# Designs tried in a protein design run: designed miniproteins, single chains, continued (5). Part 89

Each design is a single chain, and the fold is of that chain. pLDDT is the mean over its residues in the fold that is shown.

## One batch from the design tools (miniprotein)

Design m19282
Fold by ESMFold2-Fast:
Structure m19282 (fold): chain A 108 residues (1-108)
Amino acid sequence: DELLKEFFKSLNIDDAIKLAKQIGKPDDAVGYFIMGLVYLKKEDYEKAIEYFEKAIELEPNFALSYFLLGVAYYKKKDYEKALEYLEKALELDPNNELAKKLLEELKK
């Protein structure tokens, strides 16, 4: 959880919320991704998952949406789904250091 706390402090989720308000149309992959971030900040993991799933439906190679799906499932303690999505995120973006660390924790 300390690793995820550092990650969420480094993400400017307030800028993501501001951008979501400016877009006004959460009907593209980026719009759905930003809505996922908004709900993730609210700790509404079910809605966060719903929006990240919509993002990857429109953009199947969206590595960051797979990563944050993995994080949301990890927070729900659904470690099997967290593992699946984190592995997919690393398949698409091998340089995601936080995804590597979370996978190491899940495989212990």
Scores: mean pLDDT 78

Design m19283
Fold by ESMFold2-Fast:
Structure m19283 (fold): chain A 56 residues (1-56)
Amino acid sequence: SRAEEIHERLGKILELYRDNPAKVWSNREIAEALGISQATASRLLRLLGADPALAH
C-alpha cells in the first residue's frame, strides 16, 4: 500500500499544478495543501522529477 499511497499523493500534487499552472509552489505550500510534512513533500517532488531546491 505504500506505493499506492505515494501514487495518490503524486496525483494530488499534479492536480494542484493543473489547477494553478502559473503558480510557483514551495515545499511548504504543497505540504500545507496535502496535510503532510515538508520532508514528505520534498521527497514527492523529487519523484516527480522536480528539483525542490530550485523552486525557491
Scores: mean pLDDT 73

Design m19284
Fold by ESMFold2-Fast:
Structure m19284 (fold): chain A 66 residues (1-66)
Amino acid sequence: MQKKREEVHQLYAAAIERGRALERAEAARLAEATTDSARQAIRRALAAELRALTDKLQAEIDAIVA
């Protein structure tokens, strides 16, 4: 049990770092965007990437603790 908890903790830490990096990168892209359409597309891309990150994290946790 303890080893699985450590693995889950590491996965959460990595996911948080990845999420923050994605948000910072997209904030930079939003600053470069000149149209509302471009800004909306960038926001949708970030939302999709964050969903994929969350889904992957849950699948990896389930695989470890199942």
Scores: mean pLDDT 81

Design m19285
Fold by ESMFold2-Fast:
Structure m19285 (fold): chain A 83 residues (1-83)
Amino acid sequence: MEKRIEELAKEAEEALKKALEAEAKGDYKEAAENLRKAAELLLEVAELVAESLEDPKKAEEVRKAGEEQAKKLLEKAKELEAK
C-alpha cells in the first residue's frame, strides 16, 4: 500500500510540474489536462492514505483535504480551458 501511495504521489507531483511549465508557455490545454491528472492522482492518494488509517476521524480529515485540493486544481483547469 505505502509503495503505491508513494508512486501515485510522485506522478501527481510530475503532473503539477508539467501543468506549471505548460501554463508558463501559454499551452493552456496541456496545463488543464495535467491539472486534471494531478487532481485524480491526489484523490486516489488521499483515499489510500485514509484507508490505511485506523482512526476514522483522521481518515475523514485526509479525505476532505484531498477533495479540497482536487477541487482547486479542477477549478483552475476549467479556467485555463476557457482561454
Scores: mean pLDDT 83

Design m19286
Fold by ESMFold2-Fast:
Structure m19286 (fold): chain A 75 residues (1-75)
Amino acid sequence: SPGRKSFLVGRIRDLTEAIILAIKEGDLEGAKEAVRQLKDFVTPEEYEELLKAAENGDVEKIKEITDRIIDKIRS
């Protein structure tokens, strides 16, 4: 349903912002915790990609992965 897609997109965007903020603050544990909150909304492969990007502090990779996930939900 459209309402479910809007909810999922909003949740992913909020968590993406939390991951990016934690990375910028040097909070590795906070970044990983925000990635864990995405576990139920993404595939296992996407989850592992996000976890690796967070561990590497790779903000651009986090944006790339989450934009790809959002586009998939909207399709």
Scores: mean pLDDT 86

Design m19287
Fold by ESMFold2-Fast:
Structure m19287 (fold): chain A 55 residues (1-55)
Amino acid sequence: MEEEVKRLVEEAKRAVDAGDIERARSLTQKAASLIEDPEERERLVLELHARIAAK
């Protein structure tokens, strides 16, 4: 699970760098769905949304 989340996060970051915002959001949601801790999930979503907004 943790390894899968890490892979999804890396793919989401690559999608942001490529300008594929829809893909980045989809990958973020998939990664978040694998995180049971609500605070950790929210932190991940906020971090990736901030990265998207900075583009």
Scores: mean pLDDT 77

Design m19288
Fold by ESMFold2-Fast:
Structure m19288 (fold): chain A 100 residues (1-100)
Amino acid sequence: MSLEEFLSYIPEHLHEKFKEFFKLIDKDGDGFISKEEAERFIYILDKDGDGYISKEELKELIKNLGFDLSDEEIDELVEKLIKAFDKDGDGKISLDEFIS
């Protein structure tokens, strides 16, 4: 997944904050999230060890990153991200969905 593709799911006024977030995952700075980077990121977020990022885990991450967002804006963003990446309709983001 490219930075430009990632930002296409994010409201324009949040692009600057989410560029910073993308850089946190993109460790080699090539503008793409590799499978290894995605696996590491999911491992950090996956508190249940099920190999998926839940809506609740994603919401907690966004809150903890210190974005100046209301709880309602965080909920709307999480729903948008889940809909964008949840290709199998399980309400969670898998590694394969994240890197597709």
Scores: mean pLDDT 67

Design m19289
Fold by ESMFold2-Fast:
Structure m19289 (fold): chain A 67 residues (1-67)
Amino acid sequence: AMAARLAAFRAAAERIGERHPEVKETLQKLVDAPEELRPAYAAKAMGKLIETAGQEDVDELARAYAA
């Protein structure tokens, strides 16, 4: 279950990074972060996505993370 959720989250991050290469590295760092640090990395990634990609991409990533 957790591994499947991480796989879905990683796939969403890859799709968003392909559309917006500027955020690809930030999203990769979030996906690869330890569970304890993931909330802090998520906050940074969401801020970057809002500035660079837009709300639709933020919503896609959030849905994948919640699944």
Scores: mean pLDDT 73

Design m19290
Fold by ESMFold2-Fast:
Structure m19290 (fold): chain A 68 residues (1-68)
Amino acid sequence: MEEVARAIARETGVSLEKAERAAKRALPYLERGDLVGAAVQIAQETGVSWGKAVEAARAADEALRAAR
C-alpha cells in the first residue's frame, strides 16, 4: 500500500495523504491488472490529467509487483 501511494504521489505531485486515498481506490483494479480502471480511480481522486493518471497507474502497478 505505502509503495503504491508513494508511486502515485511521485507521478502526480499530490500529497501523500491524497495519494493514499487514490491508492485505496485503485488497488482492486491494479490487483486484477486493470490499468485503465486504476487510472480512472486515480484521476477522480487526484484531479490530474488523464495522461498523468495513466502514468501514475503504471508506476503504481510496478510498485505493487515489486513489493510481492
Scores: mean pLDDT 82

Design m19291
Fold by ESMFold2-Fast:
Structure m19291 (fold): chain A 73 residues (1-73)
Amino acid sequence: SLREELERKKLLLLVYKISKDALEIVLERMKEKNAPQERIEFEEKAIEETEERIKELEKEIEELEKKVKEEEA
């Protein structure tokens, strides 16, 4: 059902948000330890890719919420 798909995507969004937070903590630690710039850039790119996936999921969730509301009306 659309509700089940919505709930699954909301859970997936939570997982990606936690993953992003973990990546940001790792990045801060790398900067504190003066890690090589190439390694820092790699981590920053991973964060950017995760942010893009979060945005995609948020859009998918908004569209699904709209469809669920239409079915409940």
Scores: mean pLDDT 86

Design m19292
Fold by ESMFold2-Fast:
Structure m19292 (fold): chain A 65 residues (1-65)
Amino acid sequence: SELEKTLKELSEAGKRAREAIEKGDKEAVREAAERMLELSKRLKELGDDVTAEIAEAEAKKLLEM
């Protein structure tokens, strides 16, 4: 399903963000956070508002780093 695909992509983006933080790669953190924002919008369109709000909040925190 599109929902399952989007959730998997969100998990992968979160993993990339964590790895980028460990390496001190600010550009990679930004790219991962922006991807999480895109995926949060898709989740909201698919009716998973709770996961979308959590993903958006996490992405915004990453962009503040």
Scores: mean pLDDT 86

Design m19293
Fold by ESMFold2-Fast:
Structure m19293 (fold): chain A 66 residues (1-66)
Amino acid sequence: MSGQESLLKGAEDLEKKGLTEVAKQLRELAEKYPNVSAKGAEAAAVLLLSTGDLEAAEKAARKYLS
């Protein structure tokens, strides 16, 4: 799924940069919302990176399910 794949690829990129906690949270979102759209995945990733707010990221993922 494109959104789930985007979250997993984003997590891999962040882990390479040493952002292991954010990478872990993105993987958890991908597992919890496997049908998330690419738009939802992007919004969730941006919210986690800018705010660290996992709850806000989850709301964004849920808003844009495919």
Scores: mean pLDDT 77

Design m19294
Fold by ESMFold2-Fast:
Structure m19294 (fold): chain A 55 residues (1-55)
Amino acid sequence: MKELKEAAEEAGRLHGEGKTDEAGKLLEDFIRKNKLSDDEGQEAGLIALEVAEKK
């Protein structure tokens, strides 16, 4: 999903900038607010981790 991917990438960027707390809250709030499935939540987490690892 484009919206989920964008939220996950933004969370990853915040984490890469040292704003880890904000990144985690952004991603968790998006997942909870949108009542996403377990699979979708896991995908978002993986995207955020990959973005944070690369930059």
Scores: mean pLDDT 73

Design m19296
Fold by ESMFold2-Fast:
Order: structure tokens, then C-alpha cells, then sequence
Structure m19296 (fold): chain A 78 residues (1-78)
């Protein structure tokens, strides 16, 4: 299973909305996370649900994805 597919499946299993699960999947593949790192990230996001809305969590994930895309583009151009 691709790490992004694993991240999406785990997030959905933990009750996150599909948009959050999809963003987690993209982040996991882009950051080349291990299954262990995905499990740690999902656990942290579950804790954040006590203080943040799903929309705020999604925005944080999308911001992280954009930052990683920019970082990956720069090394390839150098």
C-alpha cells in the first residue's frame, strides 16, 4: 500500500472528514513519511480536535503541503 493510501485510510478510520484524510495522504506521500510517522501525525491531529475545528486542521495540512512542494522544487532546480 502506498503511504498516502495508508494515511488516508487511517484518518478515515479515526473519524476525520474525507477532505482531511485526502490532505493527510498527500502530505504523507510528499514528505515521504513512514507508516510510523503517519500514525504519530494522526495521533497529534486527534489531540488537536479538542482545540481546533476540522477546517483549521485541513488548512494547516494544506499550508504544510504547499511549503513542502516549494521546498522540493528548490532542491531540484539547484
Amino acid sequence: MKVGEYAKKLALEKGFPEEVAEALGRLAELAELSEEEVEELVKELEEHRDTQSDEEILKGLEDAIKALELAKANPELL
Scores: mean pLDDT 79

Design m19297
Fold by ESMFold2-Fast:
Structure m19297 (fold): chain A 62 residues (1-62)
Amino acid sequence: SKEEEEKKNAEELIEGIKEHTEEAKAAVEKALKDDKKAAEEAVKKLEKGTEERIKKIKEVAE
């Protein structure tokens, strides 16, 4: 059904966002290996942004 399709699409989008965020976190940690504070701040910012995006998608899709 359309509702099932929308839920599936939202779940796939969320998984893609999570995977992209994990890759981005790893890349940032590697790039900023000599600046631990900057790496920690960048990682926290990525995590917070991802949480907000996922929450919004869940609220819109269901």
Scores: mean pLDDT 81

Design m19298
Fold by ESMFold2-Fast:
Structure m19298 (fold): chain A 63 residues (1-63)
Amino acid sequence: MEELLRTVVEVVRRIVARHPELSDEEILERALNVARSLQAAHPEVTEEQLEEIAREAAEEVLR
């Protein structure tokens, strides 16, 4: 779980650095997309846990 959150944060930070025009809502959508793409490598993670990871990653990036 912690490794997945860390990976999502790093990827979303790169996206935001290239696209500073993205709104908070769009950043959350990107975080969700990244988390879901990584689910194939983490089949034990539930959809609910992915949504929570995406929200935490978006909040961390927006700080």
Scores: mean pLDDT 79

Design m19299
Fold by ESMFold2-Fast:
Structure m19299 (fold): chain A 96 residues (1-96)
Amino acid sequence: PAPVSTMSPLSPEQRERLQAAAIKAVNDALAANPGAEVVRAAVAVVGDTAAIVIELRLPDGSVERVVRVVDLGAAPASPEQRAAAVASAEAALARQ
């Protein structure tokens, strides 16, 4: 994958796929943590790789973080590309 690109617009198909993946990630996170609420979430895209970071507040008041990576391109992302996307999403979450 190419180096980090700061504002390549996603195609409509990539945007739809990312939206569906984000909805699924939230549903999966809530299913894994019954009674939790979503405090905040962030998405970042690095090349053809997206990362979704979800911060949950559990019923006991503790905070859990869930990370999901989505391949938006034709090939699976490298471990380095996935790590870059996750780092970008975590930075975006921290700025909220």
Scores: mean pLDDT 77

Design m19300
Fold by ESMFold2-Fast:
Structure m19300 (fold): chain A 80 residues (1-80)
Amino acid sequence: TDALKKQAQDQLDQAQRLLAQAKEALKQGNRDEALSLASQAIQYADQAIALAGKAGDEDTLTQAQDTLAEAIRLRREAES
């Protein structure tokens, strides 16, 4: 439904914003902040995947899966 598509997009937008902030924190050497932000991005991306899948929104689903994968990689980098 349109409401689920909007909710999926809102969750994706939040995940992408947090991921961008996590990348900047890691670039500045703030590993603890990057780890926290990347973990939050993972949670929002997971919610976006669930909502987009339920809504049948393949474009948002693909973007949310890509965002999740990038957030997981960034979290791993912040841990090392």
Scores: mean pLDDT 90

Design m19301
Fold by ESMFold2-Fast:
Structure m19301 (fold): chain A 70 residues (1-70)
Amino acid sequence: SNEEELDITLKELTASPEGARLAVSAARAAYNAGKFDTAKRIAQAWLEAARSFGDEEIEKEAQKVLDEIE
């Protein structure tokens, strides 16, 4: 399904710090398109990746996106 394809893509994006940073743009784009569930999934995946890599800036940005999804 499209949801399973997204999950595979998120695993690939979050495999590296560079991919995790690119996921920020993807989550914001999904949020702006009204795809809140998709935006939340992307933001959660990169939050975990950012914590794993120790990237505090991306971690804070991911938290902000999650907080905006109400």
Scores: mean pLDDT 72

Design m19302
Fold by ESMFold2-Fast:
Structure m19302 (fold): chain A 73 residues (1-73)
Amino acid sequence: TSPLAQLATQIVSVLTKEGDKPLSASELAEKLGVSQSAVSRALKLLEAAGVVEKKKDGKKTLYSLAKEPVEPG
């Protein structure tokens, strides 16, 4: 299994444990004891896979588990 896939699994576990509380890449890095760069790469993979969503909150980008697919319109 790729290192990114392993980290992605850990990120999903943290987000699941935190419920609907959004976390920044730096917060995930602190909680998991890994670099923010590694977390950002894993989050990019999870975002592309539709597993997590990102949202701008002031100066930070926050991530949470993807909600049920909502079709706009």
Scores: mean pLDDT 75

Design m19303
Fold by ESMFold2-Fast:
Structure m19303 (fold): chain A 58 residues (1-58)
Amino acid sequence: VEKLGEEIKEKILKAKNVEEAKEIAGKQITKAVKEKRLSDDEAQELTAKAIEALDELT
């Protein structure tokens, strides 16, 4: 979870704008849940961290 959070955060920070960053975060989290790398609870926690990273961008 922690490593996935860092990876997603890094991709978000490299996004061209907030809308693209939100799309990247959503896709990465959804993919991780489908791959059984994240539970629903872990996905919710990563979503919260992604929102925090987006706040840093803007």
Scores: mean pLDDT 69

Design m19304
Fold by ESMFold2-Fast:
Structure m19304 (fold): chain A 57 residues (1-57)
Amino acid sequence: DNEESARHVRELLTREADEYEELAKKSKDPEESERYLRKAREMREAGDRGVEEALRV
């Protein structure tokens, strides 16, 4: 079902976001760290939006 699939995708995106946050913490490059944090935020937001859209169907 769309809601269950969206929740599963959100869980996967959350795990990937966590990995990007870890990479940002380990990065010695401030610019690279900022890019990783941005990717993490985008993934979390995409997961949340996916669940919201699934609830509308």
Scores: mean pLDDT 82

Design m19305
Fold by ESMFold2-Fast:
Structure m19305 (fold): chain A 66 residues (1-66)
Amino acid sequence: KKGVKVKFTIGKEYISEEEAREIARAAQATGPKDERIEEVEVVTAGMSEENAERAQKAMNETAKEL
């Protein structure tokens, strides 16, 4: 199934694309197996808008590949 959104709160000022992808994989592993995660939303505190967008994009791309 498609269309599942997952939110993560990250209390870091910076997150790498690799870390973002690991978070997306963890979400898929803990969620229902018959529901595909298509979009991951990241809520960050103290992170620049550019870094937040980059992390969000990496997570969404990883979720689509899972």
Scores: mean pLDDT 62

Design m19306
Fold by ESMFold2-Fast:
Structure m19306 (fold): chain A 68 residues (1-68)
Amino acid sequence: SLSEEEKRRILEEEAKKLLADPDPARQELGRILLESNEEEIEKLLEILREAREKELSVEELLERVKEA
């Protein structure tokens, strides 16, 4: 299983990639991920995993993340 430190690192790396994208929606998503609390990390990683598996749009992913 992943430690809390490893989960945070994965989330931060994903956020950095999103923030580097010129798409404002991806930048907003990256900012939300970086500003996440420890309590939110597991939920956010789960949402990101589901989005990848289901090939969700950035808009759908943003909606799910904002609900987390």
Scores: mean pLDDT 79

Design m19307
Fold by ESMFold2-Fast:
Structure m19307 (fold): chain A 64 residues (1-64)
Amino acid sequence: MSEGQKLALEAAKLVKQGKYEEALELVKRALEMGESEEDVIEALVKGGLSRATALAMVKEAKEL
């Protein structure tokens, strides 16, 4: 698992803890490290989020 995928898994955990803004910052960092949007989405889904939530988070993180 890449470093960016590990950040996405931690972001999923933060969402479950109600720390959505902190989770978005980790998603943004994973994307800035060169991780693909699909790999970030798959890691968020593996972390327990729905694909719809993962897609929304990636889109929102790109606007940060």
Scores: mean pLDDT 84

Design m19308
Fold by ESMFold2-Fast:
Structure m19308 (fold): chain A 82 residues (1-82)
Amino acid sequence: MEEKKKLEEELKKAEELYKETEEIIKKALELAKKNPEKLEAVEKAIEEIKKLAKEGLENKEEALEKVEEAKNKAETLLAQVQ
């Protein structure tokens, strides 16, 4: 009973972090469009970040951890393209 409720709360937090991750990657992509040489590398990194976040959401038990990792990677990517 309690374990199911914890998974639901973690999944909700993971969904919120996923939305934040999407906003960060959108900003990184917009900045990368100004630098054509970096664009391909940024697009590839975005695909890896999206895949990690999606795998997290699909694996409920690992959702929070994997989406947090995806967000950290997105923030690092944004810092690199600034």
Scores: mean pLDDT 79

Design m19309
Fold by ESMFold2-Fast:
Structure m19309 (fold): chain A 87 residues (1-87)
Amino acid sequence: PLSEEELEAEIAVSLAQMAVSVLRLTLRNHPELQTPELLALLEEAERHVEEAIRALEAGNYKEAIEHAKRALETVRRATALIDALEA
């Protein structure tokens, strides 16, 4: 059985990976959304996911959760920009 901290970290990282994958597919399917700002946010979110995975693999669960949250915040910022561009 996983510790509660490890389980929280694994869930946070999985959610961040899913959110970044959805953002990547959205930009891929909508070339008009491939602005420098949105591509930079995708790259930033992908870096945070990589940092979260590295922390999780090292057993640094608090750091994994922190990086996963940063990835999700970056995806939320990208979604807000997409909504503004479609308005």
Scores: mean pLDDT 89

Design m19310
Fold by ESMFold2-Fast:
Structure m19310 (fold): chain A 68 residues (1-68)
Amino acid sequence: NAEKVIELLEEYKKTASPSEQSLLDGVIELIKKKDYEGAIKGLELLIKYGSPELQALAKEALELVKKE
């Protein structure tokens, strides 16, 4: 469910740091372009290097993107 992933990432972006916002914008753009392979790679990077809250969000988003 691509639209739900975009909404989830956009909501988190409102309270994220500027660097996290930039990374989230990149993933959102990949999903909008239907580049789900690129989006998965971006989310995997957020899981490895993000804050604990961002890691949890990225894991949830990753599971939703994999269903596309």
Scores: mean pLDDT 82

Design m19311
Fold by ESMFold2-Fast:
Structure m19311 (fold): chain A 79 residues (1-79)
Amino acid sequence: LEDLLAKAGEAGRNGDYETAVKYLEEAIKVAPEELRPYLYTDLGFYYDKLGDTEKAKEWYKKAVEIDPNNKEAIEFLKK
């Protein structure tokens, strides 16, 4: 998990959002429930950067279902 999150973060910092999404999707498969809302939020962010607004909304909705106080997801979904 930690290695996948590190690789996703590095790809995101380099602007390689497709690679960041790939590593985050793998991370979600092995992540404990407590971390999933954060990973869902990151997926929403990277899909938005890729221009896939519909997938971004789907992941942000999943993040808000687990954490209703997720400010980033709430602000995105208000748009």
Scores: mean pLDDT 77

Design m19312
Fold by ESMFold2-Fast:
Structure m19312 (fold): chain A 81 residues (1-81)
Amino acid sequence: MEKLKELIERAQELAREIAKAVFENGGKIPEEYKEKVEEAEKLFEEIKELASKLSEEEKKEAHELLTKPLAELAKEIEAAA
């Protein structure tokens, strides 16, 4: 769980930074943040692989931690589009 928690925390932080930048940039991802978006996608992929080894309860917790930042990012993009 230690590595999974660290990856989730990093993914959440990146998602918040990206969402804020998109909102402040009129719904567009600034070019300097495109690399962070790619990093976040890779982190989510790693988290999904690690989460597959968890119990059902732990999988739900990990999924909720991942889904909330992504939902926020999507809302910011949609609101500014």
Scores: mean pLDDT 70

Design m19313
Fold by ESMFold2-Fast:
Structure m19313 (fold): chain A 75 residues (1-75)
Amino acid sequence: MKEIRELVLKGVGHAIRGIGYELDGKYKEAAEEYEKAAELYDEASKLAEKEGRLEDAEYFRKLSEHFRKLSEKAA
């Protein structure tokens, strides 16, 4: 649980930075931050699945896909 929380908090941090860069018109930096957020949520999803938290795993999987899509659009 602590490890998943740390991954989620780091993912949120990168997502916020991505939004900030996008608002500043820095789309390449925004794409890099969104990709980092996607990776962290994917890792959180895998840990949640390992712990039998299937609903949490699915939620983090969808967040990872969402930020990966944002990274692709920003790039």
Scores: mean pLDDT 85

Design m19314
Fold by ESMFold2-Fast:
Structure m19314 (fold): chain A 70 residues (1-70)
Amino acid sequence: MKEQLQKILDTIQKALADLKAAKSEDERNAAGSELVRAVNELIDIIKLQPDQFSSPQNILDLIKQAAEKA
């Protein structure tokens, strides 16, 4: 579980970093699409896994850390 969650958070962090580094509209669109996809995967995991759902604050803190790191 944590491993899968970490991979999604790493993808979010990378997509945010790619958005910040984007020099063209195509690069921004590509990074934005990747970010939306990763966020949707994270939401699905939170909804379907009771352990993650029972600890929403911990999940939000991990998302916040990934965003701040980007």
Scores: mean pLDDT 71

Design m19315
Fold by ESMFold2-Fast:
Structure m19315 (fold): chain A 72 residues (1-72)
Amino acid sequence: SQAARAAIARGMLAAAPAQLAEAVARGLLDEATAARLLALLERMAAAAEAGDTAAVEELLAEYRALAEAALA
């Protein structure tokens, strides 16, 4: 259901800041990239709270692109 997908997404968004902090501590991500990823997650949370599905999709695409570039 859409509600179940939203709950899973919220759980992932809640866990992501800690995972990003650990990646920085292990030298897998630089601090500036982690800060940008965290800012995108915060913007996604705000858009989700506002019910702006289009903004959530756009921010998720930006998050994926930045994460993929950081891992390349």
Scores: mean pLDDT 77

Design m19316
Fold by ESMFold2-Fast:
Structure m19316 (fold): chain A 89 residues (1-89)
Amino acid sequence: SAADAEIDREVEAFRETLRLFAESLKAQGKTLEEIKQALIDFARTLARRLGLSDEEIERIVKKINSAKTIDEAIDVLTEFLREVLRRRA
């Protein structure tokens, strides 16, 4: 549907923004754990703004902490944005 195509576009733009942010931190010598913490801080701010519950926020945080790579951590955040946008459509 047109709504699904728009969600895909927004999620991909968000993913690219997170990649650029993570690449900037990596270029500054930040470790995987420091980058994950920055993504967690961003996720908490975004999730609060989007009206997610504390339980949903904790679920996001746990998944990011379980990520073995920066790309996996970014995928956790992009999947949560997709879920929220689909619930609102």
Scores: mean pLDDT 85

Design m19317
Fold by ESMFold2-Fast:
Structure m19317 (fold): chain A 58 residues (1-58)
Amino acid sequence: SLEAQLVEAGKAAVEAFEAGDRAAAAAGFEEVAALYEQLGRPALAKPVRDLAARLRAA
């Protein structure tokens, strides 16, 4: 399900962030944002996309 994919993508993104892998964390948060959009929750997707963009820019 999209909800199960969201949980796994979120877990992977957080694990990458905790490991200091900014590129992997950014990719994971981009996936989380895309899944929120597919679930019809764009208000939750925006702050996650903004976070991913900051991680890629640093």
Scores: mean pLDDT 85

Design m19318
Fold by ESMFold2-Fast:
Structure m19318 (fold): chain A 63 residues (1-63)
Amino acid sequence: AAVPQSLVDYVKENAPKFGLPALDDAAATGLAARIYATYGEAALDKAVTDKALKDLRDGIPLP
């Protein structure tokens, strides 16, 4: 399934704010696709995606 561009844009903007490295478009698309594959439409809730990014920062991998 196609990843929503809004999720890609959100991940690219917010990953550095959570202490992750700056992402280019390919890296942001890949990470957003992994989050979306894990959580589905629930990933469009910013709280869900924010938790995933914080967990990745703390060394907790996506399920």
Scores: mean pLDDT 82

Design m19319
Fold by ESMFold2-Fast:
Structure m19319 (fold): chain A 76 residues (1-76)
Amino acid sequence: MIDERAVTASMAIMQLSVAKRYSENEELKELAEKAIEAIAREDYEEALKYLDKALELEPDNKVLQNAKKLVEELLA
């Protein structure tokens, strides 16, 4: 069976990829890419830092909010 943590990480990467693709903010795209790279390295604390910075740029971005919740689940 697929590991539930791996599924959660894949979902977080998908949310960040959507945010990166549909944003016109270059800084947000950079932060989303760094968060994806951190998740791929299983550095979830670093991913959360990049997500928090991205959310400072777009606090009402639901895709980023969902990605943050998924990364927080990986830290629990």
Scores: mean pLDDT 83

